Designed miniproteins, single chains, continued (2). Designs and how they scored, part 22

Each design is a single chain, and the fold is of that chain. pLDDT is the mean over its residues in the fold that is shown.

## One batch from the design tools (miniprotein)

Design m4780
Fold by ESMFold2-Fast:
Structure m4780 (fold): chain A 64 residues (1-64)
Amino acid sequence: MSPEEQLERQLTVGVAAVAAAVMRVLGIPIPEELEKELDAAIEDPLGFSMEELEELMKRLRETL
């Protein structure tokens, strides 16, 4: 995996984590299953494909 691919995955997870933190501060409920997937991605962002990370981001947007 290239350094650019690693950075892209880490940045995508970082953006998702910040979005989730903002949602919690605003009182927007996040499903428990989605929080578990997000926590797993934060612990190992390189264990997820970009397609899987894009689906995670899509689910976060759908909770708005």
Scores: mean pLDDT 78

Design m4781
Fold by ESMFold2-Fast:
Structure m4781 (fold): chain A 77 residues (1-77)
Amino acid sequence: MLTVKDFKPGDTFEVLDVDLKNEKLHVKHNGKEGWIDYSDLIFEPVISIKDIKKGDKFKVEDIVTVDGKEKLVVKKL
């Protein structure tokens, strides 16, 4: 499982799979593969999980705290 702690601003990741039922993304980041919760991500502009596809690439722009939890602000490449 990948968490917000595995990322830093400027990192990129590629979507390998989307689990709509559990709201998770299987991603490849820095040569490692893992699942991340959609809820740990803030998309700018906003992207619904149903609109995320295999092969999509995102850049981590920032790490912010929302409701006491760290989240990744990400932009589609």
Scores: mean pLDDT 85

Design m4782
Fold by ESMFold2-Fast:
Structure m4782 (fold): chain A 109 residues (1-109)
Amino acid sequence: AVTVTQSPKSVTVKEGETVTFNLTASKDVGNDVSWYKKKEGEDPELLIKNGSERVEGVDERFTGSGSGTNYSLTITNVKKEDEAIYYQAVYDAATGTTVFGPGTKLTVE
């Protein structure tokens, strides 16, 4: 099974700043990486699929990048509405299972 690490665990930024969340996988995951936004009391929202493909309706401020074992989600021009926990999901083709990272909490001042 693949193991995953997200960094940072939590981050505080000001509105208008850029923030990046990083994912490291224990092995090459072939771009089978998705990023989710989770607000308290709401269903998780899929933002990015296949490492870099923005889901229709998701703001252009959200960008997925990376390859192999290292992936990132970048948010430019951060807004107060972006406060959430951001999770990544990695599909492990060798086991047929999806592994979720622990999440990164974003706070906007």
Scores: mean pLDDT 82

Design m4783
Fold by ESMFold2-Fast:
Structure m4783 (fold): chain A 101 residues (1-101)
Amino acid sequence: MKLKVAEVRAEGLPDGTVRVTAKVEGEQEGYVIAAARSADGSGGLSTGKKAKPNEIAEATVTGLPPGSQVTVTALVAKSEKDREGEVLGQGPAATATVAPP
């Protein structure tokens, strides 16, 4: 894998979104996409954020159930759009609580 996610952190924001920060390691650039899923199966994806090696990428996941606890993963993809089906790597999981309404 030419680019990977080394660390993932997730934080519930007051507006009901979840901020995801991911430390990226590797030798080439890619796109970091955050995925969040609650225990009831509800989930969301961020838009792709272009990341270079040894940078911190920040993404926001929206449309999550208020007050839910979500599991967040970060993916490194070759393309921002439709992810082309190619996932270069997946980072460790993190958890966050979506702000109540």
Scores: mean pLDDT 71

Design m4784
Fold by ESMFold2-Fast:
Structure m4784 (fold): chain A 65 residues (1-65)
Amino acid sequence: ASPVRQLMARLVRREMLRAGVPKEVADEIAKLLLDGKVDEALKKLIELGFLSEEEAERLKAAILA
């Protein structure tokens, strides 16, 4: 993946960890983001109960900015 996408994934991963997501799960979601699968990454976080739908929507907006 490109350095820019890697940085983005690292920043999102950092915020996920701050939100209480375990490191292993955050790493897996970061990989989905690096692959461009943003919607899949957010859906998985919601399914795991680590992120609300509202929080996921805000995070998606930040990623797309």
Scores: mean pLDDT 74

Design m4785
Fold by ESMFold2-Fast:
Structure m4785 (fold): chain A 57 residues (1-57)
Amino acid sequence: MSAEELLARFEAALAAGDYTRAMALRAEAEATLSPAEAAAFNARFDEALARALAAEA
């Protein structure tokens, strides 16, 4: 799975509130992607979570 496909599935899981799936995809990214790409996933997770919380406000 490409980094872009993995990120797209991760965003979809976050949007659905499926944090178990999102955490599994993040772990897969850390195992399969470069350290820089894995760091980008962590930053994106924090950003997506912040946006989801802001959308409810």
Scores: mean pLDDT 75

Design m4786
Fold by ESMFold2-Fast:
Structure m4786 (fold): chain A 65 residues (1-65)
Amino acid sequence: MDPEAEVEQARAEIAKNPTNADAYLRLAEAYKKLGQKEVAIGAARHALMVDPDNERARKLLEELE
């Protein structure tokens, strides 16, 4: 799936459930594929705000920074 479609799907999931950390994580991964690292970092941080124990989001932030 192309990263732009992944962004749209993640945004739709967030609209349905704003506490879905996985949706924010998918958003961060999609922005990383698009080369938008700053936006990807923001989305990954938001995933951690929703789920502080999300190891995937923490690891993604470490890789992006």
Scores: mean pLDDT 80

Design m4787
Fold by ESMFold2-Fast:
Structure m4787 (fold): chain A 99 residues (1-99)
Amino acid sequence: MAEELEKLAKEEGAEIEIEEDGDTLTVRITFETDGEKVTLELTGDKSDAEGTIDQINEVMLKYAHNKKLTELLNRIRTPLLDLFGVNSEDLRKIAEKYK
């Protein structure tokens, strides 16, 4: 899980740092764009798949104007959700709520 995230991030020129504290998982993604370092911090509870997905969507919306970051987030989205314990059934249930 973490290894796949780190590999994908490095391919896009980013660094990932993962901290685990009980059921709380914090993922920091650091990348360089327009000559500046930007760090995104995602904090989720492994028992709250909906809250984790909401955070990821909020970050993607906030940075929708940044093509490089959007491409990075799209590439790491699946392994990132898997790291937070979001499975295919959780994704299906959440998709039904947002219909």
Scores: mean pLDDT 69

Design m4788
Fold by ESMFold2-Fast:
Structure m4788 (fold): chain A 55 residues (1-55)
Amino acid sequence: SELGERIAEAARLLREEPDRSLREIAYEVGFPSQATFSRAFRAATGLSPAAVRAA
């Protein structure tokens, strides 16, 4: 799904670009805000974006 593809790309960016802000990653993968991105990411993965970045 398009949403699944955006979440997978966001997970990659969170790991490979640790200094990039969550807001920039949200906009890069097509979310209108960091808040919308964080909710969608947690719903899809079971983890917050910050938790994925720490792993």
Scores: mean pLDDT 84

Design m4790
Fold by ESMFold2-Fast:
Structure m4790 (fold): chain A 66 residues (1-66)
Amino acid sequence: NAQELAERYRQMAENWRKVADELDKQAKELEKAGAPKEEVHRVYIQSVAARMLALAYEVEAWLAEK
């Protein structure tokens, strides 16, 4: 059960890293297209938030293996 929980958290972390990468790509595309700074920053903040969620799930996976 602890191993299954840890595996699930690692899978969640991987999924959130993919979301963060896509949002980072979107922010860069918006910047290149000359979108307003506020719009670019909003998407970039979402990318950072997704990356933080991935880190949180990695920590939870480590804790679950105690």
Scores: mean pLDDT 87

Design m4791
Fold by ESMFold2-Fast:
Structure m4791 (fold): chain A 74 residues (1-74)
Amino acid sequence: AAARDERVKEIARESIREAAKEAGVKLKKLVVDVVDGRLQVNVTFDDSNSDEQIEAFNALAGERIQAGLAALAA
């Protein structure tokens, strides 16, 4: 259903934004889509980010997306 796909995309975007804020990461571009029931996320990082910030962001973003989608599926 379109409404569910939009909610999944919203959860992913919010999770990514919060993870970026917490890790101090600046995002140059964020594309989130749902294709054939699969969540697709493409993130382009700004050149100002360190490898440590990107690693912290990846861990936080993964955890937050998983938690948000689990809550939606309950």
Scores: mean pLDDT 81

Design m4792
Fold by ESMFold2-Fast:
Structure m4792 (fold): chain A 92 residues (1-92)
Amino acid sequence: SRLEGEIALALALMSLEVGLPEVAKKHAEEALKLLGEDNVAALLALGGALLGLGKYEEAAKYYEKALELTPEEDTEMRAEIEENLAKAKEGI
């Protein structure tokens, strides 16, 4: 259900905000499963969780996929994703 996926996404984002990256990863993986593998918000939440866990190479892969799926005209979202991708790559 889309609603269940959106709830999982919200829980992932809240978990990131309070510094619980393992919990965030579980909820982000469920969100990606329920909302679809190409859901940019779920990919970004999973990338953020992996960054918090020090899994920099995996985080970079999810940010790169999110960037590929983000329209070129969405310059603000692309810039945010590129900034997070740079942080992930610095950890590699």
Scores: mean pLDDT 88

Design m4793
Fold by ESMFold2-Fast:
Structure m4793 (fold): chain A 105 residues (1-105)
Amino acid sequence: DSSKIKELAEEILKKLDDGIRGKLSDDEIAETIREAAKIMDKLTPEQREELRKKLRELGLRSVVELTANQPNATTESIREAVKTMLDVELTDEQIRALLAGERVK
């Protein structure tokens, strides 16, 4: 149902904007990112790029950290999620560096 997918995409984009503006909790941001990932394959190329733009504004580190906090998260699952959501290909070393940056200080 293209109409329902469009409405869901608009709702997710609005939630991402609220997250970027600091109006959402970390849990609400994580839930919105999961919702975005689930619908990515059902979106038009234009809708996917708009969603990816908002996820990039939220921050590459935030997307990696939230994906890493999922049950049974692996470096490969994080890489696949980042590729799907941001169209960015990260190496295992780059993922470790991003996560290590958060843990160092």
Scores: mean pLDDT 71

Design m4794
Fold by ESMFold2-Fast:
Structure m4794 (fold): chain A 81 residues (1-81)
Amino acid sequence: MGEKYKKEAEKKKEEGKYKEAGELYEKAGGYYLVEGDIEKALEAYEKAIEAYKKAIEAGDKSAEENLKEAEKKLEELKKLL
């Protein structure tokens, strides 16, 4: 599951659909956590943050809340490791 959403996110990023890419990277991160792959989960959340920042730079203000939640999730995960 995590790999599937990561590939979908990469495709959306290539298409310039940065908010959708970020949402899919977050889904990938969540599935990697369920699968026990903490390193891939951290990478996925970092990529989600990058995607949301790109969406905001492109003028999609709706990604600001997504960015805030993803950054909070990443910091919480770093504290547990």
Scores: mean pLDDT 84

Design m4795
Fold by ESMFold2-Fast:
Structure m4795 (fold): chain A 68 residues (1-68)
Amino acid sequence: GPALREDLPEELRAEAARLEEELRRAMERLRKAETIEEILREIGEALRKIGDLVDLLLSARREERLAA
């Protein structure tokens, strides 16, 4: 969310913004999908991007805990 991105280091914020933009594009393709097969394919892509973002944030959280 916006508040979370504002609290991240600049490098992590840039990477999170990139993944968020890729996810936004996947969601736009999903909204334009006209067949069930296209919808399922785009859902798969969106879930992959969400997974990448979650992994990035979990990695950042682990580093923060070790630095504390």
Scores: mean pLDDT 73

Design m4796
Fold by ESMFold2-Fast:
Structure m4796 (fold): chain A 63 residues (1-63)
Amino acid sequence: DVAARQAAIHEALARAAELARAGRPEEAARVLREGLAAAGVEAEFTPEQVAAHADVLAATAAA
């Protein structure tokens, strides 16, 4: 179901953004990787990338 996959991706992005903003970028990167993989998306992000782009992740999750 495309809608379920989109919801899972948005949830992963939102959780990763919250964790990165809370000063937990390693956990944020792990949550994002695992959430995207569960939705069928293979992508790798460093903790530094997730921390640097937390605002973009949050904005994307809200769209």
Scores: mean pLDDT 78

Design m4797
Fold by ESMFold2-Fast:
Structure m4797 (fold): chain A 74 residues (1-74)
Amino acid sequence: MEEELKALIERARAEGHDRLAQSIENAYKAAKDGDERKLIAYAFAVFSEAVAEGRLDLGNEAIKLIFKLYEEKK
């Protein structure tokens, strides 16, 4: 799961979607830290950037992985 999320971040950066990649990375860090408030804020940013970049496929997959990671941190 973490490796899949890291691969999505690297793919977004490689394709020139730096803002989307940064939002995914911020949400990933918030999920690892158990910071629910930052996770929600950054998840919203991921969707916003994915819409702006026309990459809802990357945004949706990243959000699914991030929330699964957060739930495993109990």
Scores: mean pLDDT 82

Design m4798
Fold by ESMFold2-Fast:
Structure m4798 (fold): chain A 98 residues (1-98)
Amino acid sequence: SRKEQIERLERLARESRESARRAEERAKELEEKLKKLEEEAKKLEELAKKNPEYKKKAEEAKKKAREALSGYIGAKVTAEGERAFAEILEEKARELRE
């Protein structure tokens, strides 16, 4: 039934919008974590210039910052993709209502 198809599309669109919202929340958490890790990495890098003992700690901190950046980008891409998918589903449901 056309009505059942519309209801399924609208449900899937709501689920995708909820997934986008959760991904946006995750991105915000990772952005805050990334800022702290980048500041720590820069601080350790400056210490490493004065004392070579900090070189390994600076490299490890840079790696953690890079991993957090990757996670942040991934969460942003997921949020955008889920939002775009929801829009497609909503448009399809609108077309079927006519």
Scores: mean pLDDT 89

Design m4800
Fold by ESMFold2-Fast:
Structure m4800 (fold): chain A 59 residues (1-59)
Amino acid sequence: GLSPEELGKLALEQAREAIEQGDYETAMRFAGMALLAGADPEEVSEVLKEAEEVKKKKE
């Protein structure tokens, strides 16, 4: 299986792709998964901030 480091990196990549697609809910889900896998909290925070901006634009 994937190591926690590989899982965290993959989850962050999926979150960034979801942001590009305008999918706020999927982006938040993968960002949370990355955080639980031990990804860098600063990178997770940046992705969460971008996801919040996507949500505001869909209003």
Scores: mean pLDDT 80

Design m4801
Fold by ESMFold2-Fast:
Structure m4801 (fold): chain A 83 residues (1-83)
Amino acid sequence: SWREALAEEVLRHRDQIRADIVSLKKEIENSKDGESAKLYTALGILAAFAFLDPETVRKIAKGELSDEEIDAVLDEVVARLRA
């Protein structure tokens, strides 16, 4: 199943995915202008592919998630993929 394969990939690369999300969040927070649209688009695609709710997607796009909340998001992605 592609869902299980994706869940395994997320778990296998969980630390790297979290690090990449934190890096993107810092880039969004340090953005000087609206030209971070490419980062918002990338996060939007990731969140949509991960079956996240729209509120979580908006929080990711705005760089509002803490490290703890990012971990919770990754746990939700894995749980949804395995459901």
Scores: mean pLDDT 60

Design m4802
Fold by ESMFold2-Fast:
Structure m4802 (fold): chain A 80 residues (1-80)
Amino acid sequence: MDATRLTWEGLQLAGQGRYEEAIRKFLEALELDPSNEVARDGLVGALRRLGLEEEAERLEKLIDQGDLAGARKLVEEILG
């Protein structure tokens, strides 16, 4: 499944310290499967590894509300 593949790629990128790229992969996985807990945890964890704890909390809330458009916008504001 594409969401599973994107989640795996995100985990590998995060393991390499490539957190910005990992964040993008986890977000794409969640847009395909919003119930993907591994992608959700990976995305939030990668933001915390970058020292973005407040943004991680905001993103987690947006995902839990099903606001994936808001989650994408927040990620683009953080990384862009």
Scores: mean pLDDT 86

Design m4803
Fold by ESMFold2-Fast:
Structure m4803 (fold): chain A 58 residues (1-58)
Amino acid sequence: GYFSELMRFRRELNKRILELIKQKKSADEIVAELTPIERQRLDELFKKAKEDYEKLKK
């Protein structure tokens, strides 16, 4: 469901942030890399949430 996918996505983002810190990326570089990924994935999750709600309504 939407919630489990959101939690999985959050865990993967945290992992990626740690990897970028380990690579000595600046805060600006990390934000620039993650912002488009976050936007795209949130849009996908929002669409999925609508689909899940439609299934509950039949």
Scores: mean pLDDT 71

Design m4804
Fold by ESMFold2-Fast:
Structure m4804 (fold): chain A 86 residues (1-86)
Amino acid sequence: MEGARRALEAAERAAAAKTAEAAGAEGAEGARAAGEAGGVNGAVAAAAGAAGAAGAEFQGRLLGDDALAAALAAEAARAAAETAAR
């Protein structure tokens, strides 16, 4: 049932959110990261692109990895939107 599947996806998103929170703790270095904000966002976008390509090849095997790739893609899109808003 899709309901059970969405509960599993929610659990995977919660795990990805905790990973993002750990990365957010590193945002305390924001002063240093401010100089490299564009570089970090570029690296995330590149990683998301590479993960997307790899995911296409391994779609049947990378169920958990797809959740992480989706989280990275969402972060890259958000960073791009913020850059465009400036």
Scores: mean pLDDT 53

Design m4805
Fold by ESMFold2-Fast:
Structure m4805 (fold): chain A 80 residues (1-80)
Amino acid sequence: KKKEAEELLKKGKEAFEKGDLETALELYMKALSLDPDNEEALANYYEVLSELAAKEGDEELAALYRKLAEEYRKKAAEKK
């Protein structure tokens, strides 16, 4: 449900701010399972994937995920 997805997004942001990328990823995946078209959740999800790819040394994959995060963040900002 929407309220549950919003709570999961909040917890995911908190985990990301603490540097717990794995927990942030799990929480964002759960939020997306409840609201798969949530562009803010998709942007945050790809941002975490970009950070994980960069940590693994895959700069090309990190750049691709960063671009996806930026695109979804832009779409979220354009919605009224």
Scores: mean pLDDT 81

Design m4806
Fold by ESMFold2-Fast:
Structure m4806 (fold): chain A 68 residues (1-68)
Amino acid sequence: SVEEAIELLREARRRHASDPVLSAGLHEAIEALEEGDIETAIANLEVALSVAPDDELVRRALELLREA
């Protein structure tokens, strides 16, 4: 669900608090989801995953959004 994806991304953002670029990108994805813009959120998460490919939370959130 979108709500589950948002919670996963909030946790990912907390874990990446020391990375201002990744944290900002995750914040933009969360805001896009809260506004119902799933396409913009997916685009931001694909960029985030390219920078942090081992991030399980971002990967799971992206999977949930692609299933919606």
Scores: mean pLDDT 82

Design m4807
Fold by ESMFold2-Fast:
Structure m4807 (fold): chain A 60 residues (1-60)
Amino acid sequence: MPELYEVVEDFEALLPTELTLKKGDKVLVLKRVNENFWYGENLVTGEKGYVPASKLKKIE
């Protein structure tokens, strides 16, 4: 089930499959692929990619 997260710290993508994040961005997490990286969509840019789980905080 997709869940909404907020970016707590900037992240710059090193690979084309990774998502660049800015603090305060909203990310919809689509899949938790491992403990370190999840697959999601940045709702600010509309881009999809892998995101470091440590840069995200769940929004309720």
Scores: mean pLDDT 82

Design m4808
Fold by ESMFold2-Fast:
Structure m4808 (fold): chain A 63 residues (1-63)
Amino acid sequence: SELEAARALAAEAVALDPAARPAADALIAATEALVENPTLDTDIDLGVAQIAVAVAMLVARKA
């Protein structure tokens, strides 16, 4: 499920860098919002949260 995938990615990000926790939590929240009410706004919010987690993970790998 989308929520299971989001939780797995969130856990991986936090394991890589504990500072990624806010971005990881935002990803889970955005995924829950999309699943409960699929709109263009919730779809965009999820996209933004996914980018934030990806950036956090890339920055962690650079350090």
Scores: mean pLDDT 82

Design m4809
Fold by ESMFold2-Fast:
Structure m4809 (fold): chain A 76 residues (1-76)
Amino acid sequence: SQVQDLLVQLAVALRNGDGDTVMQLRQQLQQTPLGQQALQHFDSFGDTPDDQARNAGTIPGVGPSGAQRLVQAFTS
């Protein structure tokens, strides 16, 4: 889904320290109710990549394939 793709891109941008891309992706996610909920869950993750990977599957709109992509983005 679009929300899954945006969240994966957000995780990659955060790892790269690309603040401009982070802001643009967050703004895109905020345009939908599902994206807003996904951002709240994303922001509630722990400060470590392991905590973020464990919680990736709980994000609204993220299925098993999306959860795997998020885990890879946080741990790769």
Scores: mean pLDDT 67

Design m4810
Fold by ESMFold2-Fast:
Structure m4810 (fold): chain A 101 residues (1-101)
Amino acid sequence: MSEEEKKLLLEAIALILRGIGLLFEIDLLEEELRKKGPNPEAQKLLEEARKLVEEAIKLAKKAMDLAEQGKLEEARKLLKEADKLLKEAEKLIKEAKELLK
């Protein structure tokens, strides 16, 4: 395995771990939502954030497979897309937190 392949695999692993952390944060916020009573806007934001995180994890896993195959440019593009999705999910989570105080 080349040094470039190793770097892409480590980046993919980091993005997957970040995504898992965001899913845990969403679960905690959904629990707070249940305790405080229904907030449809906050719930919609958390549902959208969950979908973005799940897609990002899927793309990062696909990027790992592509990097293992030596398709480094394709892997890089998927990792960039996964990072963008995670950043969007983080914005939605922040907005949901503001609605929940």
Scores: mean pLDDT 88

Design m4811
Fold by ESMFold2-Fast:
Structure m4811 (fold): chain A 60 residues (1-60)
Amino acid sequence: SILDQIIEEARRALEAGMEPEKVREAALAMGRASGLSDEELQELDRRVEELAKEHEERKR
């Protein structure tokens, strides 16, 4: 799905050292441009936030 593709790109961006806030902005912009519904954008936002938290915890 488009949502899963955006999540994969977000994870790669975090692994590449992109700032979590920038990754979240880019993921939501991509989701909106791809025609995701408000509910799908909320799910995308939640999943990117969890992914960023996991990345920061593992980094420390």
Scores: mean pLDDT 82

Design m4812
Fold by ESMFold2-Fast:
Structure m4812 (fold): chain A 55 residues (1-55)
Amino acid sequence: GAAAEAAAEAEAEALERAALRHLLQGDTPSAVRLIERLRERGLATERGLAAARQN
């Protein structure tokens, strides 16, 4: 639902901001880890949205 999508989007934004902070600090490995978490979150929410859309 819309509330779950909003929560997932807010968490994605938080991870993006954290990744940018690590990049600005020159900590590329930590930034890459956060980007991987963003990708995992995107796949999980996409799967959830696909299941919801079938009903």
Scores: mean pLDDT 72

Design m4813
Fold by ESMFold2-Fast:
Structure m4813 (fold): chain A 111 residues (1-111)
Amino acid sequence: MPAALAPEKLEELRKANELALALAEDGLEGLRRKAEELGLEFTGETEDPERDTRVYEFLSPAGNLIRITAGRDGKWLETEVTTRDGEVIRLRGGGGLGGGMAGAASGGRRA
């Protein structure tokens, strides 16, 4: 669902969505290529062995943090954008819900 976001936040969401699509279409190589094309800085990688997932972190020129979650097979599962203001926006891959969602992510936390 589109949220009423500042233009700068909408642009970052668009970049995050392009990263997610590149990962879904071309895997990890597509993700890396798209990040480089968008001028994003790779800041880190974290593994979650319990979920068999890996999180790739990128920093945008605007100072927003973009996290891409992939399964062990390299399939895209989730993208999270944390803005400089601390707002969290999540886009999720198909799974059982069939589509990604972009918007303020206050409704999606499960511990």
Scores: mean pLDDT 68

Design m4814
Fold by ESMFold2-Fast:
Structure m4814 (fold): chain A 88 residues (1-88)
Amino acid sequence: SHMLERILKEEEKYKPNLEKAAELVREFADKTGSPEAQALARAIEQAAKNGLPSVALLTASVFLVIAKREGNEELAKVAEEVIDLLSK
């Protein structure tokens, strides 16, 4: 419960950047048509609908690791931009 209260307060702090992150990834996914980009966009959009920046941050972090392992520099760059928006 104590940890949950801290998470919820952090969610409020980063909520305004969450919609920007969702828009950024959606634009990237629509431009590239990549299945990986579409998966990231859907996950960030779902986090935005639920008002959960922490979930979006975790999701972007996982996609960043995958993108770097696969050499997908474009996906890695977009995941980094999402992390930057949600870490302010």
Scores: mean pLDDT 80

Design m4815
Fold by ESMFold2-Fast:
Parts: C-alpha cells; structure tokens; sequence
Structure m4815 (fold): chain A 57 residues (1-57)
C-alpha cells in the first residue's frame, strides 16, 4: 500500500520540478494511477496523499 503512494509522490515531485502547477501535477498523477488499474476515486485519494506528504502533512 505504501509503495504506490511513494511512486505517486516521486512522480508528483518530478512533475513539480518540471514547473507544472499543483493542479496539473494532480491530474497527471491521477491519470497515471488510473492507467495502473486504480479507480479514479482511489487514484484521486492517492494523489492527494502524495501531494500532502510533499507539503509535510
């Protein structure tokens, strides 16, 4: 379970480093998670958790 959050976090960090906004980053992470077989609702939750961890929450 923690593995996918860490992968999403790494992807989000890479996208933010490329100059993407938080909203663009969230959308790309969600789309990537859906491509990995997650439902959109679960993908949105994982993306929010990954972004929250990057913010130190």
Amino acid sequence: MDEIIQEAKKLAEELLAQGLSEEETRKKVVDWLVSQGFSRGLAETIAELALAELKGL
Scores: mean pLDDT 80

